# Designed miniproteins, single chains, continued (2), part 14

Each design is a single chain, and the fold is of that chain. pLDDT is the mean over its residues in the fold that is shown.

## One batch from the design tools (miniprotein)

Design m4483
Fold by ESMFold2-Fast:
Structure m4483 (fold): chain A 77 residues (1-77)
Amino acid sequence: VDEAVEELTEYLRSQGLSEEEARAVAEEARPLIEKALELYEKAEEVKESDPELAEKLVKEALEEIGKVREIVEKAVA
């Protein structure tokens, strides 16, 4: 999570945000990134025993990533 948040902060800075603005946006996205990672980990855990559940969990993780994208797009617009 910390690595992903740091990567997002660097990306936002490259798009012209100040250090403070980039950090604030990345921290806003942190709980969504955490949830997406948890869902991906759960999907890996169940992929052999319940592939349908694994697919559903991946889709849910992608929805959380979609919310992160929306936050980023608003910040760099």
Scores: mean pLDDT 81

Design m4484
Fold by ESMFold2-Fast:
Structure m4484 (fold): chain A 57 residues (1-57)
Amino acid sequence: SRREFLRRQLAQLGLEAPDDASVEELLRKNLEAGVRELEEAVRRTIERRERERKERE
């Protein structure tokens, strides 16, 4: 299952095996925060690439 897979990932990161409820809560928070940060990072990369293209024109 997805939770079992993610639990293994957390263990590989050096974290102790938490309770299933804690894992689910952590995933929700990280997923929402990660998506938002990813969108901002993508936007910044696009802006940077656009500037570089105009400079190299």
Scores: mean pLDDT 62

Design m4485
Fold by ESMFold2-Fast:
Structure m4485 (fold): chain A 71 residues (1-71)
Amino acid sequence: RVVSLQSAADINEAGAFASEMIAERSEQKELFLEEAEENRKASEELRKEAEELEREEEERRRREEEELLER
């Protein structure tokens, strides 16, 4: 789940980078820059979701460890 969100974010980030490179040499700069911005926003949102899920999993594991330590 977290890995899937991170992979999707990486793909969107790579897409944004490619669009920015194409925009630099293209007459249709605006179109490619808009696409790049959308991909970056999507990537950031996916990374935030992944971070939240990771924190929840870490807290759950910490609680389990505390219970085991108390025996």
Scores: mean pLDDT 74

Design m4486
Fold by ESMFold2-Fast:
Structure m4486 (fold): chain A 68 residues (1-68)
Amino acid sequence: MEEELKKRIEELKKKIDNSTLGEIVQIYKEAVEEAKKNLTPEEYRRFVAELSDIITEKILKKIKELKK
């Protein structure tokens, strides 16, 4: 289970890296809804935390590019 969550997160990270900001919001919403339906509360918390970190990193990199 936890290993499958890590693989899912890695897939989402690759998808997010190649996506626009608008697409990232949609990907996040869909991933969170899917996790909420299929995961325990503990797994859901871990999944959302890791996904949020990935999205934050992507947004921060984009902001840094725009401020150059």
Scores: mean pLDDT 76

Design m4487
Fold by ESMFold2-Fast:
Structure m4487 (fold): chain A 67 residues (1-67)
Amino acid sequence: SREERLEQLKKDIEEIKKILEELPEEVQRELAERARGLAEQARKAGLLEEAELLEEFADEVEELLKK
């Protein structure tokens, strides 16, 4: 179901966040760009909760890159 997919996305994001600071800067940048692209696609598909989670993740990665 959509609810199960949303919960899986939340879990996947949390797992990535646990190792985020250990990843090379290039990989962090790629993750942020991919998350933004996926968020835009989700938004266009009416998946607003998924889009919001992906945008928040991308913002968090971009903030880390500004260190």
Scores: mean pLDDT 84

Design m4488
Fold by ESMFold2-Fast:
Structure m4488 (fold): chain A 69 residues (1-69)
Amino acid sequence: EVEALIAALDDPDEAVRLEAVRRLGEIGDPRAVPALERAARHDPSPEVRRAALEALVDLGIAEIVKAVG
C-alpha cells in the first residue's frame, strides 16, 4: 500500500496525487517522508504541495512519539 501510494505521487492526474498524499499522511509510515518532501518542494500543483507539507508535519509528530514511547 505505501509503495503503491508513493508511486501514485508521480501520476499525471492531480487528483490522484492529492489523494495519495492524503493517504500517506493518514498511514504515517516514515518510508513516505522522502517522497512527500519531493512533492512538497516540486509538485506543479500548489494544492498538492500544501497537502504534502501537512502530511510531513503529521509524520514528524508520529516519529517523535514513536522515538520516546
Scores: mean pLDDT 77

Design m4489
Fold by ESMFold2-Fast:
Structure m4489 (fold): chain A 89 residues (1-89)
Amino acid sequence: SRTSEIFQAAKEIAELLNKGDVEKARKLLEELRDRFGERSAQTAALLALSIVSPESRPEAIKLALEMGVSQRELAIILGVSVGTIRRLL
């Protein structure tokens, strides 16, 4: 199902980011966007952000923003201020 493919991709994106392979993670998100639409890519990016190591969190945040997740949505999800998200950029 679309949901299962998005969840599997989120896990693969997190593993790629934990290895420092930001470019492969970006390509996988772009493939998801092309196949299932922008919202599906945003969902995969946010799920990956929830499971990456702390060291990979800034790159996961940047990818979520690149996929069109707003700074406000990220602030709400992470429980921080919008100013905190802005400082990570």
Scores: mean pLDDT 86

Design m4490
Fold by ESMFold2-Fast:
Structure m4490 (fold): chain A 84 residues (1-84)
Amino acid sequence: GDLLRAIALVLRGIGLVIDAELLRRKGGSREELERLIREARELIEEARELLERTSDPEVIELAERAIELAEEAIRLAEEALREL
């Protein structure tokens, strides 16, 4: 159901933030950072599609959180790219 999809999006978003921070701290390649940005953008698109289809407040809150996490991962990855 939509609730399980929203939970899965949040978990994916958490994973992307962790990966972005690890790449920033340990040094990541341009290719790894660009892949992470693409995956985060795909997650934002999936979450936005879910938001267009749902009226459930719990699903809305989780999907919005997933977008915030993906945007954080993009910010971290873009900062790391600028330092290369």
Scores: mean pLDDT 90

Design m4491
Fold by ESMFold2-Fast:
Structure m4491 (fold): chain A 60 residues (1-60)
Amino acid sequence: MGLKAEVIEDFEAKSEEELTLKKGDIVEILEVVDETHLLVKNLKTGEEGLVPKKYLKEVK
């Protein structure tokens, strides 16, 4: 199972590659794309997309 993170603030997708997330959603980190973005899967919806890592907090 990959690393999990909690969404700490609402994020609205601005492109087709990005994933809209709500505060409190739990995501699985699939890939570190660059210094500012992660590829994640929303465990509630099953949708995948890019999100700025500043909106996420790693869950132990």
Scores: mean pLDDT 81

Design m4492
Fold by ESMFold2-Fast:
Structure m4492 (fold): chain A 69 residues (1-69)
Amino acid sequence: SSAEEAVKKGEEAFKAGDYEKAAWHYLEAAGEYYRQGDWEGMAEALRNAGIAYEKAGDLDRAQGLYDAS
């Protein structure tokens, strides 16, 4: 699915150390899960985006995503 593809791209970017790019892909995945009505998948993708922003040093954006999940 498009959500699974976005998660995979996020994981690949995260492994490469491209944390901002990883967060963008995880946010894409969250949007796809939202369109599918998969609230659990959306929440997990939002948490993963938060972790990626935290590693990028964007603590304010990370906290916002944790609060949204």
Scores: mean pLDDT 87

Design m4493
Fold by ESMFold2-Fast:
Structure m4493 (fold): chain A 80 residues (1-80)
Amino acid sequence: SEAAELQAAVDAVPDEKLGALLEDLQKALRLPADAPVVVAAREAIAAGDTAAAKALLQRLVQALVDQGRVEEARAVLAKY
């Protein structure tokens, strides 16, 4: 499925780019900086917990998919 391909694309993102991906997804979803998922993802990235960070970023990508914004999610991930 397209959702599964987008989830796999998040897992393939280099660790150094996870912060930039979080900022792009936060802006796309119009989430405030204090949204629990954004705070958790930022903390995971800062701690070097790449597995937790990628899981949280996958949840943000899934939110775009759930909103019917699959092509926007694909365009964001294509930068990485």
Scores: mean pLDDT 87

Design m4494
Fold by ESMFold2-Fast:
Structure m4494 (fold): chain A 65 residues (1-65)
Amino acid sequence: DLLKQLQTAIENRDFVKAGELLSQLESKPGLSPEEKEQLAIQKKVVKLLLENPDWSYEEALAAAS
């Protein structure tokens, strides 16, 4: 599950891996509306963590939702 791998990479602050997984997910055909929404949320989480390095993943996820 690429979405779970993306979440794990973001939680580990591995933004290089997260970027690779984002590219793979965006190129994947047949994404459901729910998967697209989850992908958009994870993109917001990455942006929030880069802007707020002291935040936890959970804080960024709450702010992105």
Scores: mean pLDDT 80

Design m4495
Fold by ESMFold2-Fast:
Structure m4495 (fold): chain A 70 residues (1-70)
Amino acid sequence: GKEELKKKLLKLIGEILRLIGEIFDLERELKEAEKKGDKKKVEELKKKIEELEEKRKELLKEMEELEKKL
């Protein structure tokens, strides 16, 4: 029922918030790496941030689909 969908939604929200926090930490590291001129670390961090942003988009889409069923 709706209560089961709400529980799934809350779990997705928790996962999204965790990813947002991880992306925020990586963006801070990226800014420091850019300031230091560490081109290799900048490239690695940008790739990791891109991968997490894609995962966040997927979870947000799942959240939207669940919200439509509520």
Scores: mean pLDDT 85

Design m4496
Fold by ESMFold2-Fast:
Structure m4496 (fold): chain A 72 residues (1-72)
Amino acid sequence: DIDARIAKLEAQIAADPTNAAAWVQLGLAYEEKGDYEKAIEAYRKAIALNPDNVGLRLRLEEVEKKYEEKKA
């Protein structure tokens, strides 16, 4: 259940908002749910914690493109 995964990840982040891995997992979960807006927000938080992670920046760019396509 994707909603149960999101709830668990949100609880982990509430306990430790510096847990970059939890932010990445939350972004992935929202992406799977099709909530690209929330996925973008979660990935931005993860990138702020790990700015040298090029893979996360590329993934954010891909999700932003999907969001633009869906919104247009």
Scores: mean pLDDT 83

Design m4497
Fold by ESMFold2-Fast:
Structure m4497 (fold): chain A 139 residues (1-139)
Amino acid sequence: DEVEELQKLINKLEEAAKNNRSDEEIREIAKQLRELINKFVEREKKLLEEIDELEREAKSLDKEEQLKVGKELLEQAKKYLKEGLYTVALKLAQRALELGNEEALKLREEVLEGIIKYSFVGAQEMAREELEKLKRELK
C-alpha cells in the first residue's frame, strides 16, 4: 500500500528528527519520501486521465451500456481503494454513480472514511467535509 508506505516514511522522518539523527540520514529519508510521493502522484495523474477518457466515451453510450460501464468502474474503484489510491477510487466511484450505479454511493462513503483514517491531514479534512455533506443529503 503506497499510502501506508508514505505514512511509514513520514513517521520515520519525524522519529529521526526527534532523536537527533545526522542531517545526512534525515536528508536521505526526506529524499526517499519525495521520490515515493512523486511516483504516487505520477501514477495517480495517469489513472485520473484514463478515468476522464472512459467517462467521455461512456457519455456517448445508451443507458444500458452506461450501466455496464458503471459496474466496471465500481469494480475498479474497489480495487484502487484496497491499493490505497483513495483519490482514484473516489473519482471512479463518483463516475459509476453518475452512470446510474447506486452501489457506488456506499463505496464513495467507504473511500471518504478511508481518506479520513489513513491519508494526509489536508485530504482527511476534505474527506470529512464531503462525508458530512453526503450523510446530510441521504437523510
Scores: mean pLDDT 73

Design m4498
Fold by ESMFold2-Fast:
Structure m4498 (fold): chain A 107 residues (1-107)
Amino acid sequence: ARELADSLEKEANTLIEKAEQALKEGRYDEAARLYFEAVSAYLKAGIAYMEAGDYQRAAELFEKAVELARKIVELGEKGLVSPDTAREARAMQEYAEKLAEEARAKA
């Protein structure tokens, strides 16, 4: 569980760096895709910590997933990505928020 979660966190951090580079280059669709992949990695890592009983670490990862999903929503609000991409990001944000609340309640 911990080894998988650590690997997923490192993957997410690499994806975030690539997303930030894509944003600098005006590649907004690629940046959103990379942020979605990072959100998925943080959610998987958080779930692995939940299964391991490490609710504090799980909550931190779900909260990071919320922040990344929010970045994609902001791109949609600026008209830089499609409304469908923004809608998917909002759904992912809401899911991550629910998981963070569940993890915090158990921590």
Scores: mean pLDDT 88

Design m4499
Fold by ESMFold2-Fast:
Structure m4499 (fold): chain A 80 residues (1-80)
Amino acid sequence: MKVKVTKENGAEIIAEKLGLSPQEGKALYLYEVEGLDYGTIGRRLGVSREDAKRLVERAKRHLDSDPEKRKIYEELKSQV
């Protein structure tokens, strides 16, 4: 079945599929898929640039801890 990933649903789908918090999923999506810098991500999430960087790094470490989660992420990234 063809799953339409919208800009609103993309972050939620990533968070749900990878077991991330909603903020961690949004930070990862904005950084890796939309290519935004940490300062812009921080403004969108209502956190500091350093906190945005920590959210992205935490999401990446969580992703890298499980090969299945990395595979799911790469599949989602290729659909956007």
Scores: mean pLDDT 72

Design m4500
Fold by ESMFold2-Fast:
Structure m4500 (fold): chain A 87 residues (1-87)
Amino acid sequence: MKTAEELIREAARKTEEKTGVDLTPAAELAAGLVRAGFEPRTAVKLAASASILSGLISEEDAKAFIEEVEKVLDEIEKIVEEENAKR
């Protein structure tokens, strides 16, 4: 039901709750890359790298954000598989 863009923004919020770092700029950049046709995991890695280079987040913050996005995407993959099994 949620788009990949919304899932990335949700992962950024969850990571912010754990680290205290505002990941909104990185999440918006990643969402823009997904909209441009990049795979969500690739988009997040590119956005995280750009945010590190811009001094917005640390490498540790970027790793936490990437891990949270991967967890959220893995949960959606499980939901899709479960919905397909309910057919």
Scores: mean pLDDT 77

Design m4501
Fold by ESMFold2-Fast:
Structure m4501 (fold): chain A 86 residues (1-86)
Amino acid sequence: MKLTMTYENLTDEQKEALKTEAENLKKEGYKVTITEDGDTVTMIIENLSVQKAIGFTLQAMGLKLEGHEVTITFDGDTITITIKLP
């Protein structure tokens, strides 16, 4: 599976946390691309397992329950998640 996660309105500390998460995923053997544009970070994860993809989706739903703006889109083998922090 392919997962595209876009995080908006990030602090510098939150950007560094996402970069750390991306490096950890690379160590697990996933192909990860991270792009930074101002306060927005986009992370693309390729060759993701179904279990890991479910985990990310549940994490995003948790953020939505905390009052963050979260959009989740499914298109075949691709999941796109956009999260806007307060």
Scores: mean pLDDT 80

Design m4502
Fold by ESMFold2-Fast:
Order: C-alpha cells, then sequence, then structure tokens
Structure m4502 (fold): chain A 70 residues (1-70)
C-alpha cells in the first residue's frame, strides 16, 4: 500500500539523515587539522556527503509526494 511505502521511505530517510549527520561531524573534526592526510580524508567525506545529500533530497521529494496522496 501507499501507507507501507511511505513508512519504509520515512524510515530510510531517517537512517540516511543520521548518516549525513555523522559525516558532517567527522568533516567538522577533520577541518581542525592542517595535515595533507586530514585534507584528503575531509575531501573524500565531503564528496560522500554530497552524494548522500542528493539521495536524501530525492527521497524527501518522494515522501512529500506520497504524503499528499495518503
Amino acid sequence: SMEEELREKELRLTILQARALALRTEIEILSKFDSPEAKEQRKRLEEELKRLEKEIAELEKEVEELRKKV
């Protein structure tokens, strides 16, 4: 049902948002270090966060559309 799909997407959205928060926290910690290694790790995490935020935005749109129909 649409209600089941909505619940599953809302749960996934919550999990992805928690992952994004963890990545943002690690990026912030790494930003305090001025080593080449920290800069490279931060860049990789920023790229991962960018991909994750895109997935979150797409899923948020899907959740909003489902909420309008349910």
Scores: mean pLDDT 87

Design m4503
Fold by ESMFold2-Fast:
Structure m4503 (fold): chain A 115 residues (1-115)
Amino acid sequence: MEEELEKAKAEYDELLDRLVREGRWQAPSPEAMEKVREKLLEKGLEDEEFPGFVVQIAAVTGDVEIIEYYKNIPELDKYKVLVEAARRLLAGQPFEEVARFAYEKIKELYEKYKK
């Protein structure tokens, strides 16, 4: 097991717990989840499991390609983006700004690693 990946996962879990406790993160609404689910079905990805934050980015942007980008980047990079996004939310940045940041970072990583 990669020690760096384990540390990133642990840090994200702690940050997510803080976001939930402080009321700074909310699970995607049923309506938002249904819209994303319909788009995932169109792409043949309906059986895939994704973090709520990634689903919420797809719902906010209307661009479900973020889910495919996220799926195809390395696990460590996934958690590094999630950790930075959680830190920004805890620092009081608006969700829309943090979602745009995460979208651009995930897309950048996807473009770097696509073969």
Scores: mean pLDDT 74

Design m4504
Fold by ESMFold2-Fast:
Structure m4504 (fold): chain A 69 residues (1-69)
Amino acid sequence: MEDKIKELLEEIKKKIEELRRMGDVFTADTFEDKVEDALKNSKTNEELIKKLEEILEQLDRVIEVLKNA
């Protein structure tokens, strides 16, 4: 559980940094806020993992849209 959360956080962090490098600082900040909200408002580690997986999927979609624009 703890290792899975750590892996998800590292992947999300890397993708947020990719957005910053692409010049989309506002969207990167928005995703940082989503991660912070998930960490503060998740009742269980399983809920946190699900929220982080959703954030990661949303990040991947945003990055794909930006690369295709």
Scores: mean pLDDT 82

Design m4505
Fold by ESMFold2-Fast:
Structure m4505 (fold): chain A 82 residues (1-82)
Amino acid sequence: MAEELKEKAEKYLKEGKYEKAAEAYKKAGEEYEKEGRYLEAAEAYEKAYELLAKLKGPKHPEAQEAFFKAVEAVLKYIQQLL
């Protein structure tokens, strides 16, 4: 399921549908987190942040939320290795 959401997001990116791509990356990140796949979650949230920052600005609440979700996922990934 998480992979299907990521593939959908990548397809939206290729089609220039940046808002739909950002939403799909955010959903992919949420699904990867549920699966305990925090590195993939961080990558998905980071891509959502890049798109939202481009569309709405890096200080926009939606962009900041995606950024902090990516950071949190990276920290959870590192914690799994300790």
Scores: mean pLDDT 86

Design m4506
Fold by ESMFold2-Fast:
Structure m4506 (fold): chain A 76 residues (1-76)
Amino acid sequence: MERAEENIRRLEEFSPRLGEMARRAMEADPERATELAEAMLEGAEGAKRNQKILDEAVEASRELAEAAREVSDRRQ
């Protein structure tokens, strides 16, 4: 129980939606909810890696916008 509550709290730190899902699962089946929360926490850690890819895409978009502005400024 204590471990499951801690895992749910950690999931809420990654995503309130994941925490809510884990809480509902706990009400339905506490044993399965504990396993599900652990699996979701592992998935949330993987999502942090995807956030880095998203941040890189945002930076690339910013560089592209800056380059487009420079081209417009040189033409005007």
Scores: mean pLDDT 64

Design m4508
Fold by ESMFold2-Fast:
Structure m4508 (fold): chain A 55 residues (1-55)
Amino acid sequence: MEKEAQELLEKARKLKEEARRLLEEGKISELEAEIMIGVADVVEGVGLLLLEKSK
């Protein structure tokens, strides 16, 4: 469970980094980048909740 929480947090971080990179390269729109970041924020929130429950 703690490992799964850490994996979700890492995936969320990578998704935010990829969204920014794709936007800077002009491969996606600002709206698509905002959606990707929003999804990453939800995944991060779930990861934090799972980490809190593992204490």
Scores: mean pLDDT 81

Design m4509
Fold by ESMFold2-Fast:
Structure m4509 (fold): chain A 90 residues (1-90)
Amino acid sequence: MEEEKEKEEKLNEEIAKKAEEKLDELSKKTGYDLSEAKEVAVKLAKEGNIEAGMLMGANIAIEKLGISEEEQFELISQMMDMADELKKEV
């Protein structure tokens, strides 16, 4: 519990790096342009807000892709699952 800021900063940098990797792989797998989503997610992850970063990133991608509600739900679900996974891994 001591040194929370130092621990959080290291964790956030690690989360941001993993988020970038996971979103790049998701982009390749789905064919979706997630470049802007990746930038937003990485930036917010470094600030300790990976969940907000993934949600905002998904929203940006959805707005540009014009995909169905089912595809939107799947994308949001996948990105939020990534946020949860990253918090557990690091």
Scores: mean pLDDT 78

Design m4510
Fold by ESMFold2-Fast:
Structure m4510 (fold): chain A 81 residues (1-81)
Amino acid sequence: KLEEVKKKYQEELEKIRNEAFDKAQSLIDKYREAVAKDPEKAEEYRAQAATELRDIFNEAQDKAKSLREEYKKALEEYKKS
C-alpha cells in the first residue's frame, strides 16, 4: 500500500539522520578532548573536525538520495495495477 511505502521511507530517513547525528556528536567530543590536551593545535583539530563532519554529512546525503530513488521505484511499481 502507498501509506506503507511512505512510512518505510520516513523511518529509513530518520535512521540515516540519527546515525549522522550520533557520528557527529562522537566526533565533536573526540576533538574537544584533543583540544583540551593540546590547545596549540586547536585550529588544526577544528579543521580536521570540519572535514570529517562534511564526510559524515556527505555520506548521509548519499544514503538519502539512494533511498529517494528506491522510493520512486516503489511508487512506480504501485502504479502498475
Scores: mean pLDDT 83

Design m4511
Fold by ESMFold2-Fast:
Structure m4511 (fold): chain A 69 residues (1-69)
Amino acid sequence: MTLEELEEAIKKMEEEMKKLELELSETPLKPEELRELARKAEETGDEELIKELASQVAKANLEKVKEYL
């Protein structure tokens, strides 16, 4: 691994972490919308929909934790 490749990898990780921070700070979908998204993902088996569902579930769990704290 070259020093330049390492610097690029670090930059990519920083961008991904910033993206994740922004994503997690967004208001999650309402339970109704989450249920519809889950049904769609199950019916189609679309990887994009499955990823979106996982992201929304993570957001919803964070909001629940924030309410508890």
Scores: mean pLDDT 66

Design m4512
Fold by ESMFold2-Fast:
Structure m4512 (fold): chain A 58 residues (1-58)
Amino acid sequence: EEEIERLRAEAERHRQVADNLQAGAKTAGPGMSTRLNQLAADHRARAERLKAEAEALE
């Protein structure tokens, strides 16, 4: 219920951040692109974990 909603909301926020970082990486210089891609991967992994936790509570 409330916990599931919170986890899904957090997962979506991390997904949005990852998407924004990935978009920025495509227009950034080489060093910055690598850093942004690493941050995007971290946020995507976190979003996936939060989504899995929400599904486990259903």
Scores: mean pLDDT 82

Design m4513
Fold by ESMFold2-Fast:
Structure m4513 (fold): chain A 68 residues (1-68)
Amino acid sequence: DALLEIARILAAAGMSAEEVEEFIEAIRNRDLERVREIARGLSDEALREIARLTPPEVRAVLEEVRRE
């Protein structure tokens, strides 16, 4: 499923298991502030890869972070 694919991408990008779990929970709970905080630590490539797998409201936050 999409969340499992996101977790695999983030782990491959060097994110710790704890941070991956926090990010997946933030997406699941629609905690957009927490999604933004964690996303700022991600590479542009990782943000692009996961954006297509996220709900529209989460994707908008990831796109904003990429424009920073």
Scores: mean pLDDT 84

Design m4514
Fold by ESMFold2-Fast:
Structure m4514 (fold): chain A 72 residues (1-72)
Amino acid sequence: VTQLVFEIVKKLVEEKGEEEALRKVREALELDPSQAPLLAQALQEAAKQDEEYKDVLTKLAELASEFAQEKA
């Protein structure tokens, strides 16, 4: 699950760019906000390990963290 999310995000960034990836992740969180904490954690771990996509992954993790905090 965590790895699948990371792969989808990388593909979106490569294909559509950072803005579109942020929008798609927001759409996913709107559909299932209960996944926000898991997604935020997964994206933070990915950003730590992947230097090429670090900045965009960090922004995506921040977005997911915002949804997680609102749900709490």
Scores: mean pLDDT 73

Design m4515
Fold by ESMFold2-Fast:
Structure m4515 (fold): chain A 80 residues (1-80)
Amino acid sequence: MATPEEVLRGTIEAYGPLLSSPNEAVVLTALEAIRRAVAIAGEAARPFREEILALVTPLLSHPNPAVREAARRVLETLEA
């Protein structure tokens, strides 16, 4: 049975590369997956903060406002 930390690590490994996809639906799916894994991990997400910030912060300047909002929600969940 996977721990929340293991789920978050696996989610970053699987979905992190998808954040650079030219397909905006893929980027949104990846951001939602990462956000949910962060929310489930709670305090266990703290060791991943630097890596998640590095992956997600560039998307705050994405041309699609839905992607910018999803990126903001990941970072807000991470700092909650």
Scores: mean pLDDT 84

Design m4516
Fold by ESMFold2-Fast:
Structure m4516 (fold): chain A 58 residues (1-58)
Amino acid sequence: GVSEEVRALGAELGLSVETLRTLARIANMSLAELVERIRALLAQGFDTSDIVYHITSL
């Protein structure tokens, strides 16, 4: 199952749940860890494109 927090974050960023799962796999982390990392990056002023680039470039 997918938590309400993951769905809410996806809606906020304009990303599908499947995209978030793919990012978690690429980053080698759980969905919960991905949510925490994305929230931290958003708090630092990164937008959705910057966040995706950061995760996929590691």
Scores: mean pLDDT 78

Design m4517
Fold by ESMFold2-Fast:
Structure m4517 (fold): chain A 109 residues (1-109)
Amino acid sequence: MAEEFAKELAEKGYRVLIYEEDGKVYIAVFKRENGEWVYLGGGAGTLEEAYEQLKEDIERVEKDPQAFLDELRAGDPRALRHAEATGKALQAGYEELVKNPDAKYILKK
């Protein structure tokens, strides 16, 4: 189920990072715009929890990107979770994503 959603996002041109640490799953999604990777959303928790959080984020970003960015800047607890997901995914695989722009990336630790 969660992998099917990651597959659908990749078909839309998004890149999905999945990172596991200390029994938690961190997911971060990026889109390539103007030669750069732009963060669109993520999640943390169990795989299913991270997947549901990611779905909500992507829907919010697609409807109103500016409002979503304003929420991240406001320091909402959800924004902190997304920042953690992005940080973990970036540490584990951002360089590999940049080198392999057509691949999905799953990191397991």
Scores: mean pLDDT 61

Design m4518
Fold by ESMFold2-Fast:
Structure m4518 (fold): chain A 57 residues (1-57)
Amino acid sequence: MLVRATAPVPQTSEDELGLREGDLLEVLEEVDENYWLVRSLATGRVGRVPKSALEEV
């Protein structure tokens, strides 16, 4: 599933992915109720991001 960041997200831990608004990401896994594991299409980096900061494309 392709998603877009709706807001900038700071990286607060090593397992998280920092995002800029408009970043395109592939959802790999649902980690829990609040976080998805995603891969950045621009950088190939993988990390956890809050679902509330993402929208489906």
Scores: mean pLDDT 81

